# Designs tried in a protein design run: designed miniproteins, single chains, continued (5). Part 70

Each design is a single chain, and the fold is of that chain. pLDDT is the mean over its residues in the fold that is shown.

## One batch from the design tools (miniprotein)

Design m18413
Fold by ESMFold2-Fast:
Structure m18413 (fold): chain A 64 residues (1-64)
Amino acid sequence: SEIEKLEEEIERLAKKAQELGKELEKLIKEKAPREEILEIINEIARVVLEIMTLVVEKKKLEKE
């Protein structure tokens, strides 16, 4: 179903966000250049926006 596909994609993106968060922590600990840190932060922001968009779409399909 459409809802099941959205749930699977949301879960996949949530896992990616978690992995990016760990990568960000590593870069901060290793004192990576600010530009590299900002690149990962921007990637996390993009993934979070995608998750939010899919959550809204799922809610519309559920009519709840």
Scores: mean pLDDT 85

Design m18414
Fold by ESMFold2-Fast:
Structure m18414 (fold): chain A 75 residues (1-75)
Amino acid sequence: STLELVKEFAARLGEIVKMIDEAEKTNNKELLEQAREEAIALQKEVEEKMSGHVKENMLTVIDSLLKEVDKLLAK
């Protein structure tokens, strides 16, 4: 169902955010790379399985997270 899918994707977003926070605190580049891969995988699923404003909003959040990861990996 749509509600279960939203819950799943919201939980995965929360896990990615926690992963990024932990990686920044511990200077763990491998964990940042894992967070990037998880975010890309989630982005693909959102593009394939979601529609409308919910899709647009989730893709915007994922894009912001990917930009943050890329910035942290560059430093």
Scores: mean pLDDT 87

Design m18415
Fold by ESMFold2-Fast:
Structure m18415 (fold): chain A 68 residues (1-68)
Amino acid sequence: MKEKAEFAREKVVELSDAGDMGDTLDELIEKLRERGVSDEEIEAFRKQLDEQAAAGREAGREIAERER
């Protein structure tokens, strides 16, 4: 499970280095499929990214709320 997400992440780094990364999560997923990443690996990576995005969004929300 974790190694599938790590494999996808490695491919994301390769896409980033090539300047071929998407501007959205959906576009990034399409690029990963083109690099031979499986749907299971993409789903594992997507879950990790969603957790990270949720944490970042929560922190951003708290900052915005405190500026009221």
Scores: mean pLDDT 67

Design m18416
Fold by ESMFold2-Fast:
Structure m18416 (fold): chain A 61 residues (1-61)
Amino acid sequence: SADLSLELWKAYEQKDEEKFNELWKKMSLTEQLNFRVALLTEQGVSREEIEAVQKEIEEKK
């Protein structure tokens, strides 16, 4: 959900590892993938590489 994603970003920015891990465990696979995609996009990783990683993670689970 949007609320969980906002709390996750807040924990990430505050470097609160304990809260981040708790929120991460409560997130669905889709929400976890969305966060990773957003983070990689911010780091300048290409969209094609992000999509490839996303697909591999989905197919393994």
Scores: mean pLDDT 72

Design m18417
Fold by ESMFold2-Fast:
Structure m18417 (fold): chain A 80 residues (1-80)
Amino acid sequence: SMEEVIERLRSVEEASREEFLEKLSEIYRELSAVLDREDRLRLTEIFAEAVRMLEEGRPVSEVVEELIRRLEELEAERRA
């Protein structure tokens, strides 16, 4: 579920950049396998933004918070 994905992201909030990127790639693969095409495109955009934030030097904790916010928005849109 999306809630389980969000908890997994919270678990790496204090992790290294490398560990976070590995977890991010794992979650992206798992979610993209179960989402339809439109939601997969939104997911790709959300994850690309998280990677951009890391490249800009933002701390992993800040990137995780923003990523969770956007994933919760995506889930809310799917249920609306």
Scores: mean pLDDT 82

Design m18418
Fold by ESMFold2-Fast:
Structure m18418 (fold): chain A 93 residues (1-93)
Amino acid sequence: MDELIERVKKALEAGVEALNELIDSLDPEEQKRATWLAAAIVYLEMKKKAKETGVVDESVWEKILSELPEEERKKLEEAIELIKKYEEKKKKE
């Protein structure tokens, strides 16, 4: 899992084409995980920027999450937790 998170993060830094190539190289189950991990990384970065700039209230992000279909919301929340766990592990190494 940590290796997949690192690969997705590097691909996002390189651009959309690199992310698409990574996803296409994975099996169908890992493609789904990589897609949700990418979404979680983007979501967390956008939330961080909104907090730093004060442009968007934190309640707006909660509303966006509540408007997602239940299955999609669960997948995004699971991916967010995986990213947080990876970042905590990276701090210790």
Scores: mean pLDDT 72

Design m18419
Fold by ESMFold2-Fast:
Structure m18419 (fold): chain A 131 residues (1-131)
Amino acid sequence: MAEVQALLRQLLERQGAELALLVSVETEKIVAAATSDPNLDASLLLGEPIETLLAGDESLKKAWEKAKENPDKPVVVTLTNPNTGETYVTVIVPIKVDGKVVAYLVLRSLASRAPDLADAEAAAQQIGSLL
């Protein structure tokens, strides 16, 4: 898990993302987390159900619903917060072990950072090799 956590942090920093999560398909719980806020302890998200975050985040909720509809395919959702005018991109990439989706890589960033889907997919493959 330390190696998975390190890859998740490296991806978050490389992409300029606000949040990176690894979510177990079996339990729907967060098993690894990284955030760009140095004052937040991402470990507080560990073991929490993903649905706890969905209740407060419309972009994440829509991305998660699309991922469940097409579990074998990456999902990209772009939404503007009407109260702040900020546009966020949520990327969800399936992580496969022995041909089965075992986890999802979730990445959220400001649209202005132009998230790289190919890099996120490469990171998901690396994480899968460690699971």
Scores: mean pLDDT 78

Design m18420
Fold by ESMFold2-Fast:
Structure m18420 (fold): chain A 108 residues (1-108)
Amino acid sequence: MEEEKLKKEVDELTKKLIERARQIGAENHARRAAGEDVGAHKHYKLVVDSLEERYKALKIILESEPDPEVELTLTFKDGSGISLYVTEEAAKELGAELVFEAEARKVP
């Protein structure tokens, strides 16, 4: 019963965040078509194992302002995943792993 309520909240948050990510992706695509260089400069990864952990992560992501240069891949225990846009602060709060950064190519 409470688990069903939590699942419904998670589903709603997931849909809302996927819609936001799709909108940002479409905007980035349109900007590239117009000759602008836009893209993700940082990629984070987070694995969420429980429904409660998933709810907490999605809530934090939704409350932060999306940054089109910072991408987060959420992987769920079911093997499914979603790609979202987050702030660097939100990714760190979630304990997400930094897997790519544009500055990592800096030559000494």
Scores: mean pLDDT 74

Design m18421
Fold by ESMFold2-Fast:
Structure m18421 (fold): chain A 103 residues (1-103)
Amino acid sequence: MKEKAIEAAEEAKRAAEEARRLAEKGDGEGAARKAVEAGGLASEAAKLSGDNRAMMEAGVAAMAGGVAYGLAKLGDTEGAVRAALVAAEAAKRAAEAAKEAAE
């Protein structure tokens, strides 16, 4: 259980970093897709850790990732980029909290 939480947290951090990189390039669709992936992985890590802070941050990541995806579908690249950055930061915080709780 502990090892799985750490693995999911590390995967979430990598996905969040990739979402940030794509957002910095102005790739709203790519950033949104990676933000959703990071949010899902952060939710896995949070559930495996049982940490309330990780669960709250994963919730923020999931909501922001969903917003980014919706905005990307509407052709709002600027909005998708901003929402993806919020999701990536929340996913990273969730992953860090989950890893700390699992250690």
Scores: mean pLDDT 86

Design m18422
Fold by ESMFold2-Fast:
Structure m18422 (fold): chain A 80 residues (1-80)
Amino acid sequence: SAEKEKKLEIFTKKLIELLNDPEKLKELAKKGITDILSLMEYINKEENLNLSEEELMEIYFKIQELSKEVPLEELSKYFK
Protein backbone atom coordinates (compact mmCIF):
# COMPACT_ATOMS: atom_id res chain seq x y z
CA SER A 1 0.00 0.00 0.00
CA ALA A 2 1.01 3.64 -0.39
CA GLU A 3 1.15 3.97 3.38
CA LYS A 4 3.66 1.11 3.64
CA GLU A 5 5.85 2.62 0.93
CA LYS A 6 5.72 6.02 2.64
CA LYS A 7 6.84 4.48 5.95
CA LEU A 8 9.66 2.66 4.18
CA GLU A 9 10.83 5.88 2.49
CA ILE A 10 10.65 7.90 5.73
CA PHE A 11 12.52 5.20 7.63
CA THR A 12 15.21 4.77 4.98
CA LYS A 13 15.76 8.52 4.66
CA LYS A 14 15.98 8.90 8.44
CA LEU A 15 18.47 6.04 8.69
CA ILE A 16 20.65 7.46 5.92
CA GLU A 17 20.56 10.90 7.58
CA LEU A 18 21.70 9.37 10.87
CA LEU A 19 24.43 7.37 9.14
CA ASN A 20 25.70 10.64 7.60
CA ASP A 21 25.80 12.26 11.07
CA PRO A 22 28.80 10.76 12.92
CA GLU A 23 28.19 12.81 16.09
CA LYS A 24 24.60 11.56 16.34
CA LEU A 25 25.74 7.97 15.71
CA LYS A 26 28.31 8.24 18.52
CA GLU A 27 25.60 9.47 20.91
CA LEU A 28 23.32 6.58 19.93
CA ALA A 29 26.19 4.09 20.31
CA LYS A 30 26.74 5.34 23.88
CA LYS A 31 23.06 4.54 24.51
CA GLY A 32 23.64 0.94 23.33
CA ILE A 33 22.55 1.38 19.70
CA THR A 34 25.63 -0.25 18.17
CA ASP A 35 24.30 -2.16 15.14
CA ILE A 36 21.96 -1.70 12.19
CA LEU A 37 19.11 -3.66 13.76
CA SER A 38 19.22 -1.61 16.98
CA LEU A 39 19.35 1.59 14.91
CA MET A 40 16.35 0.44 12.85
CA GLU A 41 14.39 -0.37 16.03
CA TYR A 42 15.31 3.06 17.44
CA ILE A 43 13.95 4.82 14.34
CA ASN A 44 10.85 2.60 14.26
CA LYS A 45 10.02 3.58 17.85
CA GLU A 46 11.07 7.26 17.57
CA GLU A 47 8.92 7.84 14.47
CA ASN A 48 6.13 5.55 15.82
CA LEU A 49 6.00 3.65 12.52
CA ASN A 50 5.03 0.24 13.97
CA LEU A 51 6.87 -1.56 11.18
CA SER A 52 6.62 -5.35 11.02
CA GLU A 53 9.58 -7.69 10.49
CA GLU A 54 8.61 -8.06 6.82
CA GLU A 55 8.50 -4.27 6.41
CA LEU A 56 11.92 -3.99 8.07
CA MET A 57 13.27 -6.52 5.55
CA GLU A 58 11.92 -4.36 2.71
CA ILE A 59 13.68 -1.37 4.27
CA TYR A 60 16.90 -3.37 4.60
CA PHE A 61 16.94 -4.06 0.85
CA LYS A 62 16.16 -0.38 0.20
CA ILE A 63 19.06 0.64 2.46
CA GLN A 64 21.47 -1.50 0.44
CA GLU A 65 20.63 0.59 -2.63
CA LEU A 66 20.67 3.99 -0.87
CA SER A 67 23.76 3.18 1.24
CA LYS A 68 25.88 3.92 -1.83
CA GLU A 69 26.02 7.36 -0.17
CA VAL A 70 27.31 5.70 3.01
CA PRO A 71 29.05 2.35 2.37
CA LEU A 72 28.43 -0.52 4.81
CA GLU A 73 32.17 -0.49 5.60
CA GLU A 74 31.71 3.07 6.86
CA LEU A 75 28.76 1.92 9.02
CA SER A 76 30.89 -0.83 10.56
CA LYS A 77 33.50 1.76 11.57
CA TYR A 78 30.95 3.69 13.65
CA PHE A 79 29.57 0.54 15.32
CA LYS A 80 32.92 -0.92 16.37
Scores: mean pLDDT 69

Design m18423
Fold by ESMFold2-Fast:
Formats: sequence, C-alpha cells, structure tokens
Structure m18423 (fold): chain A 74 residues (1-74)
Amino acid sequence: FEDYKKQVLNVLEKLKATIESQKDKEPELSSKLLALIDEAIKKIGEAKTLEEIQQIMKEFSLQVNKILDEHEAS
C-alpha cells in the first residue's frame, strides 16, 4: 500500500513539474490543472486505503477532462 501511494504521489509531482514547464504556452489552463494536481496530492497523502487512492485518481481524471472541455468551450 505505502509503496503504491508513494509511486502515485511521485507521478503526480512529476506531472506537476511538466505542467509548470508549459505555463508560458497555456497559462490559464496550466493554472487550473496545477490546482487539481495539488488537490489530488493532498487527498492521496491523506488516503488510508488502496481503494481511496484509486477513487481519487478516477475523480482527478474526470475533473481534468471537464477543465479541458470547458477550456475548448471558452
């Protein structure tokens, strides 16, 4: 469990660094995605079970898709 949790947090932190490197191209979109990543990192850090981590990641993916859809819609 703890190894999986650490792996997920590491992936999210690397994703955060990647999005931050692209701020100059898409500042508004990057800011919204960074906020979601920070929220996901906090929730994963507080998660007590594998199922909670999986649910948080599923919700994170859905929220990312929603932001991308809203960005395209203006």
Scores: mean pLDDT 77

Design m18424
Fold by ESMFold2-Fast:
Structure m18424 (fold): chain A 70 residues (1-70)
Amino acid sequence: MDTLVQTAQDLYDSMSSKLTPEEQEKAKKLIEQLREAVKQGDYDRALELLGELGQLFVQSTQDYNEKLKS
């Protein structure tokens, strides 16, 4: 199901400017793991990985806003 991979990529593309280099690397690794999970037919893992990427997005947005205040 490439829709999950596309959603993950869209989230990364939207957030890349707000991500640190370390967060960008983590997001890329999660997307690679998501692609592999989809390829293996492990959709439960794919959804878990998408959730982890979403959590990274929430955390990065919070960290970005904190930096703007500092």
Scores: mean pLDDT 75

Design m18425
Fold by ESMFold2-Fast:
Structure m18425 (fold): chain A 100 residues (1-100)
Amino acid sequence: MKKEIEKLKEEAKKALEEAIKNSPEEDAKVLEERKKQIEEEIEQLINDPSMDDETVLTALKLLLLYYKKMIAEAQGKAAEAAALVEEGRALIEAHRAALE
């Protein structure tokens, strides 16, 4: 699980950088300003001893899907962006079902 968390953390950071590159200039500036805060929040989530690994993995997967959606929207791929939103919903429901 720790290896999966580290891999998703790196993929999420890379996806954020790619989203910044593919966004319109105004949106890219907002993402750049929030980049440090987002990276700090990811580190806090991973290093929180009260968080179980499954919750951390789900949160990182959702963050990765969010950045992929932003890239798809920036590229005009509306159908791909919609599919990523549905994938995120399925992930939340699966996580909830596994815990309850």
Scores: mean pLDDT 75

Design m18426
Fold by ESMFold2-Fast:
Structure m18426 (fold): chain A 63 residues (1-63)
Amino acid sequence: LSDETKQKILKAVNKAQEALDAGNLDEARKYVDEAVKILEDAGVTEGAANLRAWGDRQIAAAA
């Protein structure tokens, strides 16, 4: 992955974490989906699946 792609993923994951901490589950889902899409577009299918599963668990735990 390029450094630019890594930075985009990191930003999206950090925004998802901020949204989870604030109780904004819809925003958390949006940022998880954004990061997953970046990984899928980059061909990192296993990483995308793992990140989606992580996001699903975090949102379910926060609900």
Scores: mean pLDDT 82

Design m18427
Fold by ESMFold2-Fast:
Structure m18427 (fold): chain A 100 residues (1-100)
Amino acid sequence: APLGKRPPTDELAEAAKKNFLDEVENGVRAVKELAEKVKEAKEKGDEKTAVLLLVSAEIMYVSIEISAYGLKFLDPSLKEKADKAVEEARRYVREAREAA
């Protein structure tokens, strides 16, 4: 069928892979920073800010899981890197939850 004759081009697949890789790498950094900000807000007694930052960290973590899944689907050789990033982000979110 004509629709089946246009699989994602190599360029489209590489662009998607780069986007997922960037999302995973930037996401892990963002979750780490959000976790530290949760701890800071809690230490200052700013419970509302701590909760909002924790919610932001949880949302970012879900985005990292989705991007990691997409990355592994497009490039199985990046499975270990993607899985390690998800585990690191999970640790930061857990630390943020315990601090909040």
Scores: mean pLDDT 83

Design m18428
Fold by ESMFold2-Fast:
Structure m18428 (fold): chain A 94 residues (1-94)
Amino acid sequence: SEELEQISEDVRELAEEAVERLLKAETLEEMERILEEAAERLQARNPALSRDEALQAIAGVSILLLRERNTPKNLEIAERIEEIMRRWREERAK
């Protein structure tokens, strides 16, 4: 429980930082790098997490944070993150 709570706090902090950078990103490649960098930081704090688990956690919470503010720009970025997550699943399936 305490371990899961710490992971949750780390995910939220890193996702909030990622969202600030995602709002300034102009390309899907920049958005992917921002999410991957945040996931690497999450893994550094929580070594038991796989890279895929860290990526899914950061991307998922980033989408929730973006949708909470409900601006057109935030919703557009959330949709682009969902597209990136779909691409990650397709790459894993190959």
Scores: mean pLDDT 82

Design m18429
Fold by ESMFold2-Fast:
Structure m18429 (fold): chain A 85 residues (1-85)
Amino acid sequence: SAEEEKKLQEANELALRAGELAREGRFEEALELAKKAMDILHSLGERYQKSLDALAGNMIKLFESLGRLDLAEELRKYYEELKKE
C-alpha cells in the first residue's frame, strides 16, 4: 500500500541519517534513529524481515567499525528483542 511504501521510505531515510550521525561522532542520536528505523520495519510485518535484518546488521557493523562496541551490542540486543515476535 501507499502507506507501507511511505513507512519503508521513512525507515530508509532514518537509517541513512543514522549512518551520517555515527560518522560525525553523534553516536547517541545515531543509535536512536537506527532503533526508530528498525521499529518502523518491524511494524510493517514479516514481509520486511529481511530489510530489518539488513538494516540492523549494517548499523551494528558501522558502530563496530567506529570502535563503539557498546552501541553495537545495545543495537544487537534491541534487534534480538524485536525478533522474539
Scores: mean pLDDT 88

Design m18430
Fold by ESMFold2-Fast:
Structure m18430 (fold): chain A 69 residues (1-69)
Amino acid sequence: MKEIIKEAYLRLAEIAEKNGVPEFAKKLRDAAEKGLSIEEVAKMLSPKGNATKILIEKYVEELKKKREE
C-alpha cells in the first residue's frame, strides 16, 4: 500500500515537471522519499487543501484499480 502512494507521488511529479511546474515536482518527490501522507502532501501543495486532497485520493484509488485488473 505505501508503495502505491509513493508511486502516485512520483508519477504526479513527472507530470508536473513535464508541464513546466518543477516546484510541484520537487515537493512531490520529497513527499515520496519521506513517505508523507496524502493529507500532508495536500497541505504542502495547497494551504486550503480540501480539493487537492480529494483529487490525490481519487488518483491513488485509480492506480489501485489498475493494479487489481
Scores: mean pLDDT 71

Design m18431
Fold by ESMFold2-Fast:
Structure m18431 (fold): chain A 85 residues (1-85)
Amino acid sequence: SKEEAEREAFRAGREMNRAILEAIEQYKTDPEKAEEALKKAVEAGMRYLDAVARLLGIEISDELREKIKKGMEKALKNYLEIVRK
């Protein structure tokens, strides 16, 4: 439903933000936890995308979804590598 999609978008956005902050905090002290936090951020970002697509009545193909997921993983890893140095 629309209300479920709105609730999921809010939750997923919040989870993504939290996971990104965790990755930033952990990347100098525990690189493995930082990688796990990035994985959680990508998963939350994909759930946010799904919820927004449902709200807009847009269907995302599995191929496009995988491309977006890979792009998000690459962008977040590049960001942490820049901040890590």
Scores: mean pLDDT 82

Design m18432
Fold by ESMFold2-Fast:
Structure m18432 (fold): chain A 70 residues (1-70)
Amino acid sequence: MTPEEIVEEFLKEVEKLKSKMSPEEQEYVDLQIENFEKYYEWLKKNLSDEELAKELEKLRKEMLEQIKAR
């Protein structure tokens, strides 16, 4: 799976979760996504595609667990 595909799948899962959340929970998730996008831009400049994909898989799992815990 490419880095772009990992990000696309992650954002689709987040959007499904957000649809079931309160406005306050959605604001929290939006902040997490903003932080993720900033980190992703940094990673794209500093990592190879293979390293980027591996890091994104780990980050996706951790973020989804945090979002689901709310």
Scores: mean pLDDT 80

Design m18433
Fold by ESMFold2-Fast:
Structure m18433 (fold): chain A 81 residues (1-81)
Amino acid sequence: FVEYLKKVLEALAKKSEAQGTEKGREIAELAQKAVKALEEGDYKLAAEYAIKAGQLLHPDEVSDEEAKKGFETLYKLLKEA
């Protein structure tokens, strides 16, 4: 699971950077920070960066409440992996 999520985040970082936009660069940086946190075993920080990247990708669709729920779900999954 952790390795699968790492691959997904790495793919998101590459795709977002390739868009050549300021927003794409910010999403790529957050995704890369999430990957680094996963590699260091900091699952709380990894979940925080991953959810921030998702919210920045879809700001009109992901509310702060949805982001908080997403963080709690992802952090739980990472701790149980």
Scores: mean pLDDT 78

Design m18434
Fold by ESMFold2-Fast:
Structure m18434 (fold): chain A 77 residues (1-77)
Amino acid sequence: SKPPPDKKITLDEEQLEEIYKLIEEIAGIEFDKVEGEVTMTEKEFDESIEVLIDKLKEAGIITEEEAKEFKERVKKI
């Protein structure tokens, strides 16, 4: 059987700010303010977060434990 289609999620400006604040808390870096809304599947969102975490780890900004905490906390936003 074909897998069901991924759930669509919409990230509003407030949710995007919460995600950026979470990255700032864990990585200790500041991001420019994001404006507008983003709509994507849960799978696309998870993949985007994984790419971001991998880049932060490669840059030496976060540890593997901090990356795991980020993934758990992002699910609550």
Scores: mean pLDDT 66

Design m18435
Fold by ESMFold2-Fast:
Structure m18435 (fold): chain A 64 residues (1-64)
Amino acid sequence: SSLQREMDIGVLEVALAVLRTSSRNLKRKLAQGKISKDDYERQMEDLKKQEERYREEIKKIEEE
């Protein structure tokens, strides 16, 4: 249904906001020397892959 579609998109938008917060936290930890650059890059790559997955899900829902 149209309502379910809007709700599903809303949940994915919240998930994207959480990933943005995680990205900011990783940048902060790197700046404070609490994680290595290698750990930062690996974790940032994981977050970017999750963001791409959620964005593709939103796109698929919007195409229906």
Scores: mean pLDDT 85

Design m18436
Fold by ESMFold2-Fast:
Structure m18436 (fold): chain A 94 residues (1-94)
Amino acid sequence: MTPEQLVEELRNELRSAEEALEELERLLADPSASYQKLVQQLVAAALLVVAARYLLDLAKRTPGVSPEELEELEARLRELEERLRELKERLEAR
């Protein structure tokens, strides 16, 4: 796997995590959404965030990855991790 391929896989995982968190937020605003559906979406979003963290950590250990690009991707991941925490707290407060 090239450094470029690893960064692209990380970017794709971050995009998937972002979309999953957007869907969770939409479901939390929907009074007809079942608790089971909310939990399933939370788990799906959490797994994508964990996978993105794993890929970022791998990218940090890979020679040839741009430090500036890693800083951008780390910042994006931190925002998604914070959003996941906030949405989980909202679900647990229901």
Scores: mean pLDDT 88

Design m18437
Fold by ESMFold2-Fast:
Structure m18437 (fold): chain A 70 residues (1-70)
Amino acid sequence: KQEEIDRFAREAAEAARKGDPEKVYQVSKEAAKTVGIEGGNATLRAAVQAGASDEVIKAGLKGLNEGLKA
């Protein structure tokens, strides 16, 4: 669980640094689906800490919400 959370967080941070909202959406969705709320929250925190734009953060939130429903 923690190992998976760490992996998703790293992927989200990398995508955020590249300014890729679609990638952050997908990573956050997969993290929430796989690990639950802790996974989704970890990807959002990582993206914010990496300097994500508002667009990227909104994409991450959308991914988190959709992942939790899956």
Scores: mean pLDDT 83

Design m18438
Fold by ESMFold2-Fast:
Structure m18438 (fold): chain A 80 residues (1-80)
Amino acid sequence: NQDLILKALATSKKPLTQREISELTGLSQSTVSRTLKELEKQGLVERVPSSLPGYPSSAYVLSDKGWRRFGSLFPEVLFP
């Protein structure tokens, strides 16, 4: 369910982990994980770089392409 994840990321003021996306969307963590991989492969979401050595990036943000996709689906929710 790509639309729910895009909306969760677009309406969040911070990067979201898979768990936070699951909680916000009501999707299972398994569904969120698979959908995020598909969105990342499409260039719609990006992983936040880890600033700590050996600490994996666990959070996602919308890419520029992701914001354009979200604006097309939900034009009344996005501000310039």
Scores: mean pLDDT 71

Design m18439
Fold by ESMFold2-Fast:
Parts: C-alpha cells; sequence; structure tokens
Structure m18439 (fold): chain A 91 residues (1-91)
C-alpha cells in the first residue's frame, strides 16, 4: 500500500522516496497521516507540504491535530503553526 510504503521510508529517513510515494496518494486522511510521520521524522518541509494539501478537508482533522501536537513536542514551531492554522480552517 502507498501509505504504508511512504510512512516506512519517512521513518527510515528516505525523504525523497517518501515524497515520490506521497505524490501518488489522493486520500486526505492518508496524506494527513503522512504529515504526522514526516513531522516525527524531522522532515519539516514535507510535513508542511502535506498539511497544505489537506488543509480544506474535514476528514484530515484528527491526523492534523496529532501532527500539531507532535510538532509542538519536537520543537518544530513552523510545522506546529501550519497544522494549527489548517485545523482552524477546517473547524
Amino acid sequence: PLLTAAGIHMIAGDFERARELAEKIKDPKDLALLAFHAALSGDEELAIELIKKVEDDKSALKELKKTEEAARKLGLEKVAEVAREAVKKIE
């Protein structure tokens, strides 16, 4: 599955492969979950890109809230801010 493959590469630090796989994913929930994994793996640029793709989708809300919390705990201020704004936009 694309989501599982992209997530594994993201956790392993293979960010280029993770980005390529993420481009094939259309489900907002799956993209939001990948943003969470990108944040956990320290790929701030990919996390922000993925959040922006789902910022209008209510189905991504739960995963976006997880991404904001994780980013805040990891000190990824920019990712946390972008995720928070996406959550506000959806709510």
Scores: mean pLDDT 78

Design m18440
Fold by ESMFold2-Fast:
Structure m18440 (fold): chain A 70 residues (1-70)
Amino acid sequence: MIDDFSAKLSSVPKDKKNSTLSKVKSILDDGERQAGELLQQGRVDDALRVAQQSYDKANSIVDSTVSSSS
């Protein structure tokens, strides 16, 4: 899963790599923060859902960047 995501990031053009990584990091950091708060509330299923949605969103941004070359 994470390895596949890293491979997709390697396919991003060098000039877009920094901006794409910054956006991905922001999405994952936000997702981890939200999931962490849900975990503190004992809402494990909700935390897992938020983490998965953040990953899916980050992956979608990488896929769009690779596919469009823009």
Scores: mean pLDDT 75

Design m18441
Fold by ESMFold2-Fast:
Structure m18441 (fold): chain A 88 residues (1-88)
Amino acid sequence: MDSTLTLDLKTKKATLNTLSSTAEGTIEELTEEKAVVFLVDKETGDKAKIEVENALESGVRKAKVTLLGPDGKTVVGEKEALLNVVVK
């Protein structure tokens, strides 16, 4: 698995590590059914919203990635991914 999403429940922080980049941000919503995180790439400033199914169960989970424009509001793309989820 090429991407790991780490959710820190104490600080409400999220980190996405891929083979090529690291993005950090915040947990916007967390329920038993899903987590919603907002992430900013540290080097490019690219913004994304990620919705992860059953994130509290950890392991490989389905995610919907919404790519956002520089304003952090305009949707410029969507894709589905599998993420390895780690809960702290």
Scores: mean pLDDT 81

Design m18442
Fold by ESMFold2-Fast:
Structure m18442 (fold): chain A 69 residues (1-69)
Amino acid sequence: SMMEEAAEKAEKYAALAVTYGAQGDDARAREALRKAVEYAKQAPESEEAKKSVEGGRKALRELGVDPPE
């Protein structure tokens, strides 16, 4: 379904943001996390999507990257 696709994309982009952040690509890390947030908004009932976005934000902060809202 559209909601399942949104939740899956939120998780995928959150993971991608952490990968880019670990590689020192702050701009791509922030952009990937912005996409994760937008997809998570489309699946507000998905706990997995919310946890992935929260985890991504935390990971980026720990890597010294200022995450987007």
Scores: mean pLDDT 82

Design m18443
Fold by ESMFold2-Fast:
Structure m18443 (fold): chain A 76 residues (1-76)
Amino acid sequence: MTEEEERRLLEELEKKARELYEKLKEFLDPELSEEEALELIKAIISGYLASKGRFPSVEEVKELLKEILKKKKELE
């Protein structure tokens, strides 16, 4: 890959994460900053690409975010 192609892939990842964040932000814990939420969404997208070779749907990200937030609250 060229550096330009790599930058385009990173931009696509950021666009997808932002799109999913806008659709899911109402389900996010008030203690989660926008930056933390975007990093979690990016991690979910990266995990799906690595394990399944595809982008997750909005519903799949929503379910994973619910699980992550539940685990965070159970920590104390």
Scores: mean pLDDT 73

Design m18444
Fold by ESMFold2-Fast:
Structure m18444 (fold): chain A 94 residues (1-94)
Amino acid sequence: MSQAQQYYDQGQQYFRQGDYDRAIQYFDQSISLAPDTPLGARSYMYRGMAYIQRGDYDQAITDFDRSIDLATRHGDTRTRGYSQGYRGRAIRQK
């Protein structure tokens, strides 16, 4: 398993525990190692979701836009669809 994948998995674990600050830190590290990849698209999506939970809607929208771009480039229809949905939620919460 790559280090980027390990950081992604840790980010998801903290997200599930409701520790959104730690989740964001681990997704940041995953993105840093693998920014322009399918894993990067998923990391941006989950980091955006964590920003929604913190009330950081503008940062969430920025992350979902990046996730949509990456998911589209890599043919990840599922991640693209989720990021579009969560982006809409972030806009409605502003």
Scores: mean pLDDT 90

Design m18445
Fold by ESMFold2-Fast:
Structure m18445 (fold): chain A 74 residues (1-74)
Amino acid sequence: MSPRQQALLAEIERLAAQLDAAQQAAVRESVKTILAEGARTGDESRLETLLGLLVHEVRESLATGRPVPVMRFL
């Protein structure tokens, strides 16, 4: 895992700690889904972009009170 990916994961964990237990579970599921997709495709750029998007979604949830979406790939 790249230093940038590790920094994004640490930021997600830090931000998610401010959410309730249900939203923390949603963030963990999204992280698992993103990491599984990155492992499946080998697309490190896509993985980094998706992690950055999740950082944005958690920040928006904290600012607006809207639920964090759970990411799913089929």
Scores: mean pLDDT 79

Design m18446
Fold by ESMFold2-Fast:
Structure m18446 (fold): chain A 75 residues (1-75)
Amino acid sequence: NMEEYIRETLDYFSKKLGITFEKEAEEEFIRSVLNGLKDESKEYVEFMIYLFLLHLKKQGIKDVKKEDVKYAFGP
């Protein structure tokens, strides 16, 4: 299940990077990943999730809100 894989990957890297997602931000991010990357390999999806979370960390965003992720991987 791709959605479950995305959710587990997000949980793993968010904990590792010290980032917390609000519930609405988590659901929006998962939806954005599914819409933009559903046909990609799991390895590519994992890499793209990690890069996006690194981007948020570089911007100083530790508590992620829906607006931070709304168009992460597509409109």
Scores: mean pLDDT 85

Design m18447
Fold by ESMFold2-Fast:
Structure m18447 (fold): chain A 93 residues (1-93)
Amino acid sequence: MKVVIGLNEFDKEEAEQLRKLLEQIGNVTELLLDMSRLTKIDEAGIETIKELLKEGIKVKISMGSTEEGKKAAEELIEAGAEEVSSEEIIKEM
């Protein structure tokens, strides 16, 4: 199943909520994260997405507009996430 989420802030608490959501849905194979409006992300948020990638979930992200968002997106792309445009993510909604 494909899940599409827009991120504004992605700290440890929001990362835990995302993991719970994915577990409730079940059989999630693809996760699309719109990071274009991301204003805050911490190391726990980044590590949670990296763990989802290691678990075999295909993660697609849009590039953030903030310095924190761009840095986080670059780390996630290096970890195996695919960069897509925000328009491609909106198309999947």
Scores: mean pLDDT 79

